# Designed miniproteins, single chains, part 8

Each design is a single chain, and the fold is of that chain. pLDDT is the mean over its residues in the fold that is shown.

## One batch from the design tools (miniprotein)

Design m246
Fold by ESMFold2-Fast:
Structure m246 (fold): chain A 74 residues (1-74)
Amino acid sequence: SLEELRAFYARMSAHYRRLAAEETDPELAALYAEIADLLAQMSRAPEEEWPALLARIEALGRRARELVAQRKAA
């Protein structure tokens, strides 16, 4: 349901806020914080705004994964 999906985004927002707080890399911490803010927006926003928010989250998520992979390789 829509309510379940909104609850999921709220829960994911809390998860990324914790990741941001625990992250020692300032660039990665900033990316996690921005993802958390956008997920929190998705939990409250009308459905019409979701495609734009989701595209932004996906772009930030890709960048975060690239940074994690780079650090793991080093």
Scores: mean pLDDT 87

Design m247
Fold by ESMFold2-Fast:
Structure m247 (fold): chain A 91 residues (1-91)
Amino acid sequence: SPLEKAIADRLMRDYGLSKEDAEELAKVMMEMAYEEKKALITLNDKGEEVILFDLEGVKALLERLKEKKASPRIIETVEKELKKLEEAARS
């Protein structure tokens, strides 16, 4: 979908993921948002559609990626974002 491609492009730009890793991560994020309702589809400050995960949503995303045996680079990227969210929640 156009949103899934936009998410993959942002993951490549913002996290330096390969196209293959970004597309895999974007697909899982889309499944969690649309099929499981564990993330919100909303608009950013530019009016573009984005997927927003809360702390519990990022934890669930990380568990799903580990179950699917996602690449170590994908897992490391999501683990770093989870740590940032946990630190923000404590501050």
Scores: mean pLDDT 82

Design m248
Fold by ESMFold2-Fast:
Structure m248 (fold): chain A 61 residues (1-61)
Amino acid sequence: SSSLLEGGLKFVELLVESLRARGHSREQQRDALAAALAWLRSQGVPEELLAAMERHAEELL
């Protein structure tokens, strides 16, 4: 759903913003995003949504 997609993309944006505010490097931001996405995958989040979130994260990094 568009609402679920919007929520996923906003989650990525907020995570990146939080990590940048804390002074994390681009590599640390990538590692944290990869870990978050891996955890979401383990919780059963659809791969199509995870792929969209991953693409959005690459646009921000």
Scores: mean pLDDT 86

Design m249
Fold by ESMFold2-Fast:
Structure m249 (fold): chain A 94 residues (1-94)
Amino acid sequence: SSLRERAEAEVVRELTARLSQAVRDTGLALGASEQQAQAAAEVAAEFARDTASGRDPGLITERSDPALHTLRDALRAEAAARTAALEAELLAAA
């Protein structure tokens, strides 16, 4: 439905912004330069966007640490749950 598409786009946007911001702020707090923090934030943004949209993130391969696969799967589950909740809210508001 168009409501599902709107919910998916919003959730991808929100999760991408949240993870990107968290990585940038944490990097700066730990003494990274603005350039270093921004580069890390861009990698985090790509990971979040791909993962939340159901694509395989290039950052994680089959040779990656199992903890990174667990993080990917958790983010996918969270994105799906948030999308379903937002779609229900949009439908109720219509």
Scores: mean pLDDT 83

Design m250
Fold by ESMFold2-Fast:
Structure m250 (fold): chain A 67 residues (1-67)
Amino acid sequence: NLEEIETILSQAEEMLKKGTFNLTLFKKKFVQYLKNQGYNISQEDENNILNSSSVEEFLSRVKSVLS
């Protein structure tokens, strides 16, 4: 569910702003979560998501893959 994914990403942004989580670890776990939900994530798409350097870039790349 895209709405559920959007909610998780919004929560991650708030946690990052509070300094309570690691963005690199979150990106890796989130890609695995998408694969477990049945999304077909190519190696190229995974690399593009994991190479994001900010929350905003990460969100943009995730949304692009899910479109």
Scores: mean pLDDT 75

Design m251
Fold by ESMFold2-Fast:
Structure m251 (fold): chain A 108 residues (1-108)
Amino acid sequence: SEVEKAYEELKKLIENLYKLGVISEEEKKYLLEIAEKLKEKGASAETFNRLKQALLGLLSDEELEELTEEIVELLNEEEKKEELYELLKKIGERSSQYPFELMREALK
């Protein structure tokens, strides 16, 4: 399943970002919880792939706002929209400080 593959790749990215020191243990736990809830709610492979792009700092501010709105709507957690947007933006900004070759290792 493309959804299963995208979900597993997202979890691997989150674990590797933690190992590289890009995210804290608390941020890792929060992101893994979101990923699990998204899978339970039937999120598409595209949603998981866009979340990976957000964590790598590859989304524009507009694309990040659209993704955040989609996630909180799917999870029925609209009150978390600002918190999630700010977290993803900060992680993306931190990821941009790493060489792309090092970020490729984070995707394995």
Scores: mean pLDDT 86

Design m252
Fold by ESMFold2-Fast:
Structure m252 (fold): chain A 73 residues (1-73)
Amino acid sequence: MSSALRAAQRLLDAALARGRATAEEADKIGTASYIAAQEGETDAARAVLERALAELELDEDARKGLQNAIASL
């Protein structure tokens, strides 16, 4: 697992423990996932982003940010 994917998973796990993510937290998850995808871990990065969208309470900005991150993979 790349350092970027590990960072994305760590950020996701922290957000899941809270049950929610702010737009800033969602942006950090999206950025780390995008870097992981650029390093060849696209399927794993997509899984992180899809799990965030499915399990976290998100405002409109956070949701849009994660959707845009998935579209960029």
Scores: mean pLDDT 86

Design m253
Fold by ESMFold2-Fast:
Structure m253 (fold): chain A 86 residues (1-86)
Amino acid sequence: SLAEQVEALLEQIRSLVPEELLPLVDELGALARKLLASEDPEEKLRLLREIVALAQEILAKVLDSPNFEQIAQLLEQLLELLRQHL
């Protein structure tokens, strides 16, 4: 299911980020779950904007990480799945 794909991507992202960024990844997950549960198009767009901003913040904090490219790719895959559900 879409929810299972989102959870799998979030778990992979959690495994690659530094421990200090786990709260941001958890917030990203909470917003993604709210977007998937929402039936309001305006709320979905607001949540997507918040998710994009948070993903950009995570990427900025991992620029020097050896996992940067993998984290960026997983975040892009997450955003694409969420956009397809709008």
Scores: mean pLDDT 90

Design m254
Fold by ESMFold2-Fast:
Structure m254 (fold): chain A 85 residues (1-85)
Amino acid sequence: STERLLALLRRVEELTTDPDIRMALAVMELRIAVDRTVGVPPEETARRLLEQLERVRRMAEERGASPDVLALVRDMERLVREILE
């Protein structure tokens, strides 16, 4: 669900101090809010978010983010993939 995805985004923002990761998460939150307001189908939003989440996961892995941050990013990827199924 979108509400669960937003809750996970906020939790990652609370756990990370990396400004690039925080900016990427903020852009994803804005995209979800805009797409919901405009009435974009959830599957279209999910496809665009999946690419951004893969980028965030790579940044987190390369920069040595905590296991908790990495686990939450993987949980978000899982929720987004479930929307596409």
Scores: mean pLDDT 80

Design m255
Fold by ESMFold2-Fast:
Structure m255 (fold): chain A 92 residues (1-92)
Amino acid sequence: EVERLRRELLEHVYLAGYYAGKAEAYKEAGKEELAKELYEKSLEHQARAAEAAERLRELAGEEALEALVPEMEEAAKKGYKEGYEEAKKEIE
């Protein structure tokens, strides 16, 4: 279903941001190897988001995907902020 693909897309966009935010916090703390691992997780979620977006475009058309761009941007920003703040609490 289109609704399931939309949900998967937004979830992976959020998680990509979340792991990128965590990676940045750990990098700032000098934990470069852990930051690299977290950034790799971000890239994996970016790839899954791209796959979900392609499937959504095929099933519902390009207009449906374009309509989701603002929600995707919000999900990415929210993920980054939450990931960064959670990692800062872990690092202390």
Scores: mean pLDDT 87

Design m256
Fold by ESMFold2-Fast:
Structure m256 (fold): chain A 90 residues (1-90)
Amino acid sequence: SEEQKEMAIEAVEGLAETLKSFVENNIPITDELIDIWVEKLSKVLTPEQIEMARKMLEEVKKMIENKEPKEKILKLIEEKKKKIIEQIEK
């Protein structure tokens, strides 16, 4: 339904904003945090969309660990967020 799609989009946008905040404030992302976020998202996202979100979270974690530029990490978050939202809108 449109209401379910809206809830899914809001959840993905909220996750992306939280993730950007972690990047901007140099907060490390743990495997435990990824599992917690994925579990919460599983209530509103399809399995395909969950895998997209998990991949984004794992890529961002790796980029932070590799000390990649914040601008590059933030750009990846925005690009991956848009792709997940595109899948929800199908």
Scores: mean pLDDT 87

Design m257
Fold by ESMFold2-Fast:
Structure m257 (fold): chain A 60 residues (1-60)
Amino acid sequence: SDMEEELRNRALVLAIQGKYSEALEVLRELGKKFGKEVALNTARNIAMATGVTWLLDEIK
């Protein structure tokens, strides 16, 4: 859905900007609204793009 894509993109942009606390909140919202696997996949994309893996660990 458009909202799912918007939240995924928002989490990635926040992480690229170094706003990890805000990125984590968006990932948690994504998991609540669209399921844990969507949040995990988004966190994996963040890890691949930025090298930041601890966000993935926080939502596992």
Scores: mean pLDDT 87

Design m258
Fold by ESMFold2-Fast:
Structure m258 (fold): chain A 78 residues (1-78)
Amino acid sequence: SAEDLFEQARRQFRLLYDRTVAAGPAALPATEETIKQIVGTLEEKAKKDPSLREALEKYLEYLRELRQEMEERFRQQE
């Protein structure tokens, strides 16, 4: 289901977030690359199921917010 798909993506992102915070700012480029892969997978599924499009847009907003939070966290700790 859409809920399962986005729940899995959130879980993956949370693990990446935690690992990136632990590794420090130098890990950001690799994390960005992995986020692009996750987003690409979701976009491919939404292409085949247009009903997922609105959920995908909201999820992308969520990712942008968390990315900004992560970058701000690193700025304050450096």
Scores: mean pLDDT 75

Design m259
Fold by ESMFold2-Fast:
Structure m259 (fold): chain A 85 residues (1-85)
Amino acid sequence: SLEEQRRQAERERLHKMIDEAKKNLYKWMDEYAERRGLTPEEREKMKAQLDKFVEGIRKELEEAFETNPELYERLVRKLEIMAKL
């Protein structure tokens, strides 16, 4: 249905936005790690932490998308800030 197609498009847009924010965070992390002289092991640990953080945001956004429009808006704003880092 048109409704289902619209929901699918919005969901795809959300995931794309999250993926772009993740790329920006990875770039920031890599620059930080290089500047600080972090070891490959420390860099891997930082990436794992960022991955968990992004996964948490993804879960919250998916949940809020279905249940809480106001919370969804706040999470989107948070994601936009992360994407600008």
Scores: mean pLDDT 79

Design m260
Fold by ESMFold2-Fast:
Structure m260 (fold): chain A 89 residues (1-89)
Amino acid sequence: AAAELEAAIREAAPELAARLRALGEETGDPRLVALGEGIAAHAEDALRVVELYAEALIHLAEKTGKLDPAEVRALAAAELARVRALLAA
């Protein structure tokens, strides 16, 4: 289970990186470009990929104003703790 999740995250990392970079370039958002490049640079580190993706979601919540950034941060922190526990098992 943990190994399968870790492998799935690493397999998805290049596509996630490319999508965030493309979105950042299209919208003129250098932070999204940097987060996408960060995911690409750390693609072998499943936990780091999840952390960087969570940061991208928090940034998008702040940027759009449609989601409460505090609620997104709380949800991201809870899910990241769960992923850490799964990857440590």
Scores: mean pLDDT 77

Design m261
Fold by ESMFold2-Fast:
Structure m261 (fold): chain A 83 residues (1-83)
Amino acid sequence: MEEEIERDIKKIQEFLEKNNPYPELVKEMIDIAKNETDLEKARQKMVEILRKLREAGVPKEVIDAIFELAEYYGVKRIKEEKK
């Protein structure tokens, strides 16, 4: 189950690398999700990046994919810490 989710997440990441003109913002969101242990600060930073993507005219479908990717890494970190 988690292996299938990982595969789907990689597919989303590849989609974003091909279709998102701002790959650095995707990387920044993932870094925040992986390294920012304060969930409230992480949310604030992610919201700021999402706002920048919207202002740059990035399609909603791409933005949604970025959000799903960041959420996945955040949840994965929490599960790992809990173990």
Scores: mean pLDDT 70

Design m262
Fold by ESMFold2-Fast:
Structure m262 (fold): chain A 90 residues (1-90)
Amino acid sequence: SAEKKIEELKKKALEIIEETKKWILENPELPSEEKKKLAMETFEEVLKLVDEMYKIVKEDPSLKPLYEKALKEIKEKIDELSKVLDEVEK
């Protein structure tokens, strides 16, 4: 179902953000530039998944509340990753 596809895309986005966050925390010795590059690659992949969710919602507007909830969860996870990057620069 379309609802399951949105949930799968959300789960995948949250998983890749968490994996990148964990990897950066477990590898503090990495150059700041490399950590930023990994975060940027993660952001690009997440944006692709969000675009796929948007295409589903565009065809079925009844799924908009589910999409907005998914975006909020993804944004909160991205904010966590961004804070990790900021702490590494101090």
Scores: mean pLDDT 84

Design m263
Fold by ESMFold2-Fast:
Structure m263 (fold): chain A 98 residues (1-98)
Amino acid sequence: MTAAQNRAALDRNLEQARAAGDERLAAALEAVRPYADWSAGALVAMITALVAGLSEEVALRLGEKVEEIEREYAAGKITVEEAEERMRALLEEIEAAR
């Protein structure tokens, strides 16, 4: 995905969140918008962390970890199964930090 495609997706989701009255999701979407040049997986991880009530610092750190997993997978250094397992571990970390 390009940064422009990510921004368009974020803007669309932001409009939908505002229409639904989901102010927490809307705030999370706005907070990650400057990182639209990162992978979609990293953006989703950051939004999930922010919606869960974690700080922007924690969300950014999680996004960086996802970006690393995505790069290693794209470079053929890890399998799909290994990438999914690492992603699952990060989601469990977010849930535990609530």
Scores: mean pLDDT 78

Design m264
Fold by ESMFold2-Fast:
Structure m264 (fold): chain A 67 residues (1-67)
Amino acid sequence: SEEKEIQILSAGNAAYLKASQDQLKEILIAAGMSQSEAEKVAKEIAALKDPEERAKLAKEALKEHYS
């Protein structure tokens, strides 16, 4: 399931590309991040306005977490 969550987020899922900071946090927690780590990453992603940059940062953060 962790691999499946990474695949979904890495594919640029529209749900998180337009998500609020709180929604991003919930997605990252569901993907396996701790609450504190998810809050930090969600804040960084939410600061980006470009959906592609958001997807790239989310993908990189998840790869770092699972590497």
Scores: mean pLDDT 67

Design m265
Fold by ESMFold2-Fast:
Structure m265 (fold): chain A 61 residues (1-61)
Amino acid sequence: MTFEEAERMLRRVAERAGVPQEKIDALLAAAKDTDELSRIAFAVRAHPDASVEEILALARA
């Protein structure tokens, strides 16, 4: 998976779940690499109401 593919996945799951753009931007800025960004996208899909900090903790677990 490329970084662009992971970013598109995050934007798609966030749009579906009604996640605000500011939260999406914060998650994109915090992602260390493509693998982490992919895990962030999965965490958002599973827990759309979780905070940025909670999603990052899930992606890094």
Scores: mean pLDDT 80

Design m266
Fold by ESMFold2-Fast:
Structure m266 (fold): chain A 63 residues (1-63)
Amino acid sequence: SAVLDLAEEVEQQILSGELSSEEIDQLVKDAIEELKTLPGSAEEWVAARLIIIGAKEDARFRQ
């Protein structure tokens, strides 16, 4: 799934520990805009958002 593939790529970048809080915020914004352009089921969209949100929360809690 293109939606899930994008979410997993974004998750890996966020969880790398190499990005600042500002870089994570920008990456998430760009990913959400990209997700809006991709076809996907409601289940895939929910899963993608949960992956991205989970990664963002984990990284922000550590930074």
Scores: mean pLDDT 79

Design m267
Fold by ESMFold2-Fast:
Structure m267 (fold): chain A 74 residues (1-74)
Amino acid sequence: SAESEALREFFEALHAKDVERAVAAYRRLPDSYRPLVAGVLRELGAERGAEALLAATTEEQQIAAVSAGVREIP
């Protein structure tokens, strides 16, 4: 499915620490995936990015949180 493809691209982008690719993939995911994405960021050590993503009230804030989270991964 398109969601499975977007999720795969997102995980590949996290592994590569590719912010632009991660953002592009995240934009293709339904809002219902936000807790899953935040959980993955937290598991990878991006606790601040995960918290910011869950607290986001706009799409722009979500994208900023994903970007920060990718950069936060050790």
Scores: mean pLDDT 87

Design m268
Fold by ESMFold2-Fast:
Structure m268 (fold): chain A 62 residues (1-62)
Amino acid sequence: SPMIKEIEAGFDAEKLIKELLEQGYSEDQAREKAVEYIVSKYGLSRERATMLANNALSRLKL
């Protein structure tokens, strides 16, 4: 279902953002790279991919 794909995309975004931040990328760079990845892999709109990446980044900052 579309909802399951968005959940999978959210976990992938969180994993990728964490790895990029550990490599020394900024939050803005990590977010943009995650958005591009999610759009490419899951076919989600940039708007939805950006929301998922922002949510993942917020979770990692807790």
Scores: mean pLDDT 86

Design m269
Fold by ESMFold2-Fast:
Structure m269 (fold): chain A 71 residues (1-71)
Amino acid sequence: PIDEEGGLAGAKLRDELGGTAEVEVSEETKEVAREIAAALRQIGDGLQKGLEYEKATGEKPPAEMMAGELE
């Protein structure tokens, strides 16, 4: 038997989130998602630069470089 409590909670949450207002994702929500994706790309670039710095110098890269702040 599946966990009825977990299944009911999940179905109820999905039903409430799957309500007419929640099914239609707003343009505002999509814009926020794009902004988050852009921030994640920037973090990834900083992480890559930090990895190269560590390999070149053998030292821990500064946090600012890892965040893509330092070019």
Scores: mean pLDDT 60

Design m270
Fold by ESMFold2-Fast:
Structure m270 (fold): chain A 53 residues (1-53)
Amino acid sequence: MDAVIITGMSLRLVAGQLDGRFQEELEAALKAAPSADVEKAIKEHAKILEKSA
């Protein structure tokens, strides 16, 4: 698992939320994921960001 990749994707997803492109950035991140573990981590992080108050 690559924490740097997950952190970078997290920042990009936050920027995507501000621009209304959250889903587009999420899809791009998932397509670029090098492994199923990274893909799962991206999905978990995205859910946290989307639901955060």
Scores: mean pLDDT 67

Design m271
Fold by ESMFold2-Fast:
Formats: C-alpha cells, structure tokens, sequence
Structure m271 (fold): chain A 100 residues (1-100)
C-alpha cells in the first residue's frame, strides 16, 4: 500500500540522515582532536559533510510536508531518495580520502 511504501521511504530517509550526521561528527572530532590536520582539507570535509546533512534534512522536510498535504508521489520520492543516497555515497568516499 502507499502508506506502507511511505513508511519504508521514511525509514530510509532517517537512516540516510543518521549517516550524514555521522560524517559531520567525524569532521568535528578531527577538528577538535587533531591540531596537526591541514586546515584547508578540514574546511573542505566540513563543507561537504554539512552540505550533505542539509540536503538530507531538506528532503525529509519536503517529504513530510507533501505527506501531510496528501501530495506525496511515492515513485518520485523514491527516485529522488536514490539520487540523494548516491550523492551521499560519493561524498562519503571523498571525505574518507580527504581524512587520510
């Protein structure tokens, strides 16, 4: 049912939000505890992590708004979430490389 599909998508959005939050936390841990880490690389990591966290939060906000208004298109939401998940994976890989 559409309600069950919406619940599945919401769980996936929450998980993605947690992953983005962990990237932000990882960047702040490096900032606080590794004073020798290159400032320019750290600023790039923070920018990438914060941009991802913001995008996931904006997606969740729009998803909840559309659901409340009865305008939620499940297939469109699923496609947008898949694109966002791919972006998170690509940026996570870049953050991992920068933090080496």
Amino acid sequence: SAEEEAKKLMREVVILGAEATLLVMRAYIVKKYDSSFPKEKLEEVLKLAEELSRKVAEFEKEFLKLKKEGKLNIEEAKKKLEELEKEVEEKKKKIDELLK
Scores: mean pLDDT 85

Design m272
Fold by ESMFold2-Fast:
Formats: structure tokens, C-alpha cells, sequence
Structure m272 (fold): chain A 78 residues (1-78)
């Protein structure tokens, strides 16, 4: 997969995650943001990956939800 294809897929997952946030499905939104961040990291865009994960962590904290261990681990690896 090309770098452009990884970025495009990541953008689509972010949009999908936002749609689930609007529906109140924060667990699904968090998983989609984690997947999007992984794709941006694979594309070499570590700054965007970090921003996605930080926003996901902030969302969980604002909603009083637990931050998934996978999300925390991925953020710390960036």
C-alpha cells in the first residue's frame, strides 16, 4: 500500500470515528481513532498519529471513560 493510500484510509477512519462520537458510541470511535493513528504512523506521519491519539485520550477523559490500554501504549510509543 502506498503512503497516500495509508493517509487516505486514515482520514476515512477519522471521519467514521467522528460519526460514532455523534451517535454516542465512544468505544467504537476510540477503536477507529486508534486504527487511524496506526495508519498515519505506518505512513510516517507521526505528528498526525500523536494528535489523533491525544484527541482520543482527551475525549475519554472529558466523558469520564477509561482510556483503553492499547490507545495509551500506542501514544507512548510515538
Amino acid sequence: MSQRQLVQQGIQLIQQGRDYEMQGDFDTAMRLYNQAAQLFQQAGDTDTARSILQNAIDLAQRRGLPVPSSTQQQYQQL
Scores: mean pLDDT 81

Design m273
Fold by ESMFold2-Fast:
Structure m273 (fold): chain A 98 residues (1-98)
Amino acid sequence: MSDEEVLELARKAIEYARQGKVDEALSLAIEAMRKALDASPETQSAAVLAGIEALRALGKDDEARKFERKARQTMLAGDIDGLRKVLEEVAKLLEELK
């Protein structure tokens, strides 16, 4: 189902990012985040984490740390709208860096 597909894409994006396969990690993270817009909050958070790891693989450590803090704050507060906004902002940034 849709959530399972997003989780698999997010997992692969993180794996490739950790291997230094930046282009593959970036493409998979963007796809995961786009598909996560209509997914559960748990699946959206996984997609955001994949996007953050792609930012780290690109050497954007300050941006990655900033978005990790925002995502953590939205999850702790149960702020579903805030989490969706973080997802959209990270996806847009990665598209601009492609």
Scores: mean pLDDT 83

Design m274
Fold by ESMFold2-Fast:
Structure m274 (fold): chain A 93 residues (1-93)
Amino acid sequence: MKEEIKEKLAEKLAKIFEEKNLSWEEAVETLVNIIQAYYAYKKKDKKLLEEVLKKLSPEEIEILNEIIEKNLSLEEVKEIAQKAIEKLEKKRK
């Protein structure tokens, strides 16, 4: 189900952010970059995609590739981003 996929991807992102010890602001920037990369991919904007990919780690690029393979909508990717931030906040309480 799409909900299970969104939950799994959000958990993977939150774990990456925790392991990298990112601040909340840095985690949000990374999620914005993933959303921009996926937007560029869907629009076939090669220049924007190449610029944004330089800002992502290999682990974050693997998450982006999984999103591409699952053919998620931009709205679903934004939902994943929100879930990842919520998971990160809960772990830092």
Scores: mean pLDDT 81

Design m275
Fold by ESMFold2-Fast:
Structure m275 (fold): chain A 84 residues (1-84)
Amino acid sequence: MTAEEIAELLAEALKKHNGRLTIEDFVEVLRRLGVPEEKARAAARMFADENGYLTPRQAAAAVGLLTGIDPEEILKEIEKLLKK
């Protein structure tokens, strides 16, 4: 699983939800990538704001924790896709 593949699915979800994801939106994206729901939800809770939303940076951080990929690399790919 590459940073580019992850960024494509996250960017699609972010576009659909006006640049922010709920914890459950994030869990659904990561489930499509084969990540167990409980692990995805736990990571999302660590980085979500007090209202339960993840911005692109917070989503990249949560995925970095789950995958070991550099969060800045994931964020860079997400932002590239959001600008197009």
Scores: mean pLDDT 84

Design m276
Fold by ESMFold2-Fast:
Structure m276 (fold): chain A 73 residues (1-73)
Amino acid sequence: KDQEILDLIAETARRLKELGATPDQVAQAVAAINRAVETGDLEAGKARIEALPLSDEAKQVALETLERAYELA
């Protein structure tokens, strides 16, 4: 369970870097996903990711990971 979420987030961080996200932007996206999983607030998690200074492609990847991590939690 927790390991699956960690592995998913690690894979997503690599994909975000490949899409041109900076280390700081990747850290912000990962923090938003972790917070949504911990609080159970999927809507707040989506709003946080949409507010990040990421490309549309990077936002889509982060949102897909958020939904999958939330389901695994």
Scores: mean pLDDT 82

Design m277
Fold by ESMFold2-Fast:
Structure m277 (fold): chain A 83 residues (1-83)
Amino acid sequence: MVEELAEKFKKALEEGDFEKAKEYFDEFTKESMEIGKKSGEEKKVSELMKKTQEAIDEGDIEKAKEYLDELVKKTKEAEEKAK
Protein backbone atom coordinates (compact mmCIF):
# COMPACT_ATOMS: atom_id res chain seq x y z
CA MET A 1 0.00 0.00 0.00
CA VAL A 2 2.59 2.63 1.05
CA GLU A 3 4.96 1.44 -1.72
CA GLU A 4 2.22 1.95 -4.34
CA LEU A 5 1.63 5.52 -3.14
CA ALA A 6 5.39 6.15 -3.17
CA GLU A 7 5.60 4.91 -6.78
CA LYS A 8 2.73 7.20 -7.84
CA PHE A 9 4.41 10.11 -6.06
CA LYS A 10 7.72 9.50 -7.87
CA LYS A 11 5.94 9.29 -11.23
CA ALA A 12 4.16 12.61 -10.59
CA LEU A 13 7.50 14.23 -9.64
CA GLU A 14 9.15 12.89 -12.81
CA GLU A 15 6.31 14.37 -14.89
CA GLY A 16 6.68 17.72 -13.09
CA ASP A 17 3.15 17.50 -11.70
CA PHE A 18 3.87 18.83 -8.22
CA GLU A 19 0.17 19.21 -7.37
CA LYS A 20 -0.51 15.54 -8.09
CA ALA A 21 2.70 14.58 -6.27
CA LYS A 22 1.47 16.51 -3.22
CA GLU A 23 -1.87 14.63 -3.28
CA TYR A 24 -0.10 11.25 -3.33
CA PHE A 25 2.30 12.46 -0.66
CA ASP A 26 -0.61 13.50 1.60
CA GLU A 27 -2.11 9.99 1.33
CA PHE A 28 1.32 8.45 1.92
CA THR A 29 1.92 10.58 5.03
CA LYS A 30 -1.44 9.56 6.54
CA GLU A 31 -0.56 5.88 6.09
CA SER A 32 3.04 6.29 7.32
CA MET A 33 2.00 8.28 10.41
CA GLU A 34 -0.45 5.56 11.43
CA ILE A 35 2.30 2.93 11.07
CA GLY A 36 4.81 5.13 12.90
CA LYS A 37 2.36 5.69 15.75
CA LYS A 38 1.79 1.93 16.17
CA SER A 39 5.56 1.24 16.18
CA GLY A 40 6.58 4.20 18.36
CA GLU A 41 8.67 5.72 15.54
CA GLU A 42 6.24 8.57 14.86
CA LYS A 43 8.84 11.34 15.32
CA LYS A 44 11.35 9.82 12.88
CA VAL A 45 8.67 9.25 10.24
CA SER A 46 7.34 12.81 10.74
CA GLU A 47 10.82 14.34 10.30
CA LEU A 48 11.34 12.55 6.97
CA MET A 49 7.87 13.63 5.79
CA LYS A 50 8.75 17.25 6.55
CA LYS A 51 12.04 17.00 4.62
CA THR A 52 10.28 15.42 1.63
CA GLN A 53 7.62 18.17 1.60
CA GLU A 54 10.31 20.89 1.79
CA ALA A 55 12.13 19.34 -1.18
CA ILE A 56 8.85 19.32 -3.16
CA ASP A 57 8.21 22.97 -2.28
CA GLU A 58 11.72 23.83 -3.52
CA GLY A 59 11.20 21.86 -6.74
CA ASP A 60 14.16 19.60 -5.96
CA ILE A 61 12.87 16.39 -7.52
CA GLU A 62 16.02 14.34 -6.83
CA LYS A 63 16.16 15.34 -3.15
CA ALA A 64 12.43 14.64 -2.76
CA LYS A 65 12.94 11.14 -4.19
CA GLU A 66 15.88 10.49 -1.84
CA TYR A 67 13.89 11.49 1.25
CA LEU A 68 10.90 9.49 0.01
CA ASP A 69 13.04 6.35 -0.41
CA GLU A 70 14.33 6.78 3.15
CA LEU A 71 10.77 7.37 4.39
CA VAL A 72 9.53 4.19 2.64
CA LYS A 73 12.40 2.22 4.22
CA LYS A 74 11.64 3.57 7.71
CA THR A 75 7.91 2.92 7.26
CA LYS A 76 8.61 -0.72 6.32
CA GLU A 77 10.92 -1.09 9.34
CA ALA A 78 8.15 0.35 11.53
CA GLU A 79 5.60 -2.10 10.07
CA GLU A 80 7.93 -5.03 10.81
CA LYS A 81 8.46 -3.75 14.38
CA ALA A 82 4.68 -3.47 14.89
CA LYS A 83 4.11 -7.14 14.00
Scores: mean pLDDT 77

Design m278
Fold by ESMFold2-Fast:
Structure m278 (fold): chain A 78 residues (1-78)
Amino acid sequence: PYLLELEGLDHQNRKLKGSVVVDENGRVLGGELIDENNVKYTVVGGSLSSPTTFRGVVVDENNNKYVVTAEIKKREKV
């Protein structure tokens, strides 16, 4: 598995920062992002759209689902 450090935007252009753990095929095992207003989002799915880009689906505390596109800032084997 790999830990990916992410910075990106949700579908409403809110800035997101956090991390996701993916397997060797880029499938999401888990993750959390936080926006600029300290709202937490749970990563419920996604994949690498390129070597430097993650595209996924997150859920907020009110069960609202958002599509996010994030830049991979760091990749570590865990």
Scores: mean pLDDT 80

Design m279
Fold by ESMFold2-Fast:
Structure m279 (fold): chain A 100 residues (1-100)
Amino acid sequence: MPDLVIVIAPSDDPAYIAELVARARALFGEDVPIAVVTNAEEAVRLIEELPPGALVWLVSDHVGMMLDARLLLEERADRFEIGETRIEGGLFVTPVRVLP
């Protein structure tokens, strides 16, 4: 089970954000913490603040936001293990583990 789900929502529209959060809840359940960010840089910053061993799922409905997040994490591959990006429930989802 993930320690955190990060939803990348490139809009401040509350209805759009609520819909993405609801879709993430449908995939990961009610008990997992969800953080909402507007860009890839904020998503990576949140991951950097987590303890070693933490498992995060990145979620976006925008392929460009997911690719941007992956590129930023790949520049720091000594700190993060980046899993395969999958499409689940119409969302791009990527697991990221913070390395020891």
Scores: mean pLDDT 84

Design m280
Fold by ESMFold2-Fast:
Structure m280 (fold): chain A 67 residues (1-67)
Amino acid sequence: EVEETVRAIAEAKNADEATAILKDASKEQIIASAPTLRERFSRAEQQRIADSLPAEKGKLLRAAVGL
């Protein structure tokens, strides 16, 4: 569920763990996780996460976090 994914991102130890969570996430879950990603990770880390996702999900994440 969306709430579980947002909590998992909030609890992720680093950007690599956040990337692993988002690879299996739906578009809705990625959008809902964007505020938490902005708070927890630098712009450079956010870009690295997006670049590590499949192209469609990476593009969605970049748009959602304002990159």
Scores: mean pLDDT 83

Design m281
Fold by ESMFold2-Fast:
Structure m281 (fold): chain A 68 residues (1-68)
Amino acid sequence: SLMEKAVELVTHAAQLAAQRLAAETGLTPTITVEVIGDDEVRGTARAGDREEVVVLTTEEVEEMLRLA
């Protein structure tokens, strides 16, 4: 499903962000992935006072798959 793909992509992006934050700060990062409504996934990576957010909609995932 598009939502399952969105969760997969956002989780992967958040993991990459967490790795960058860990390398930059020397701190253990945390990752949160949440579904917002029926069409959006938000991933947040945090380490200390630093935060990176990744958001994907099911429409964006559908467009990505159409272009592949």
Scores: mean pLDDT 84

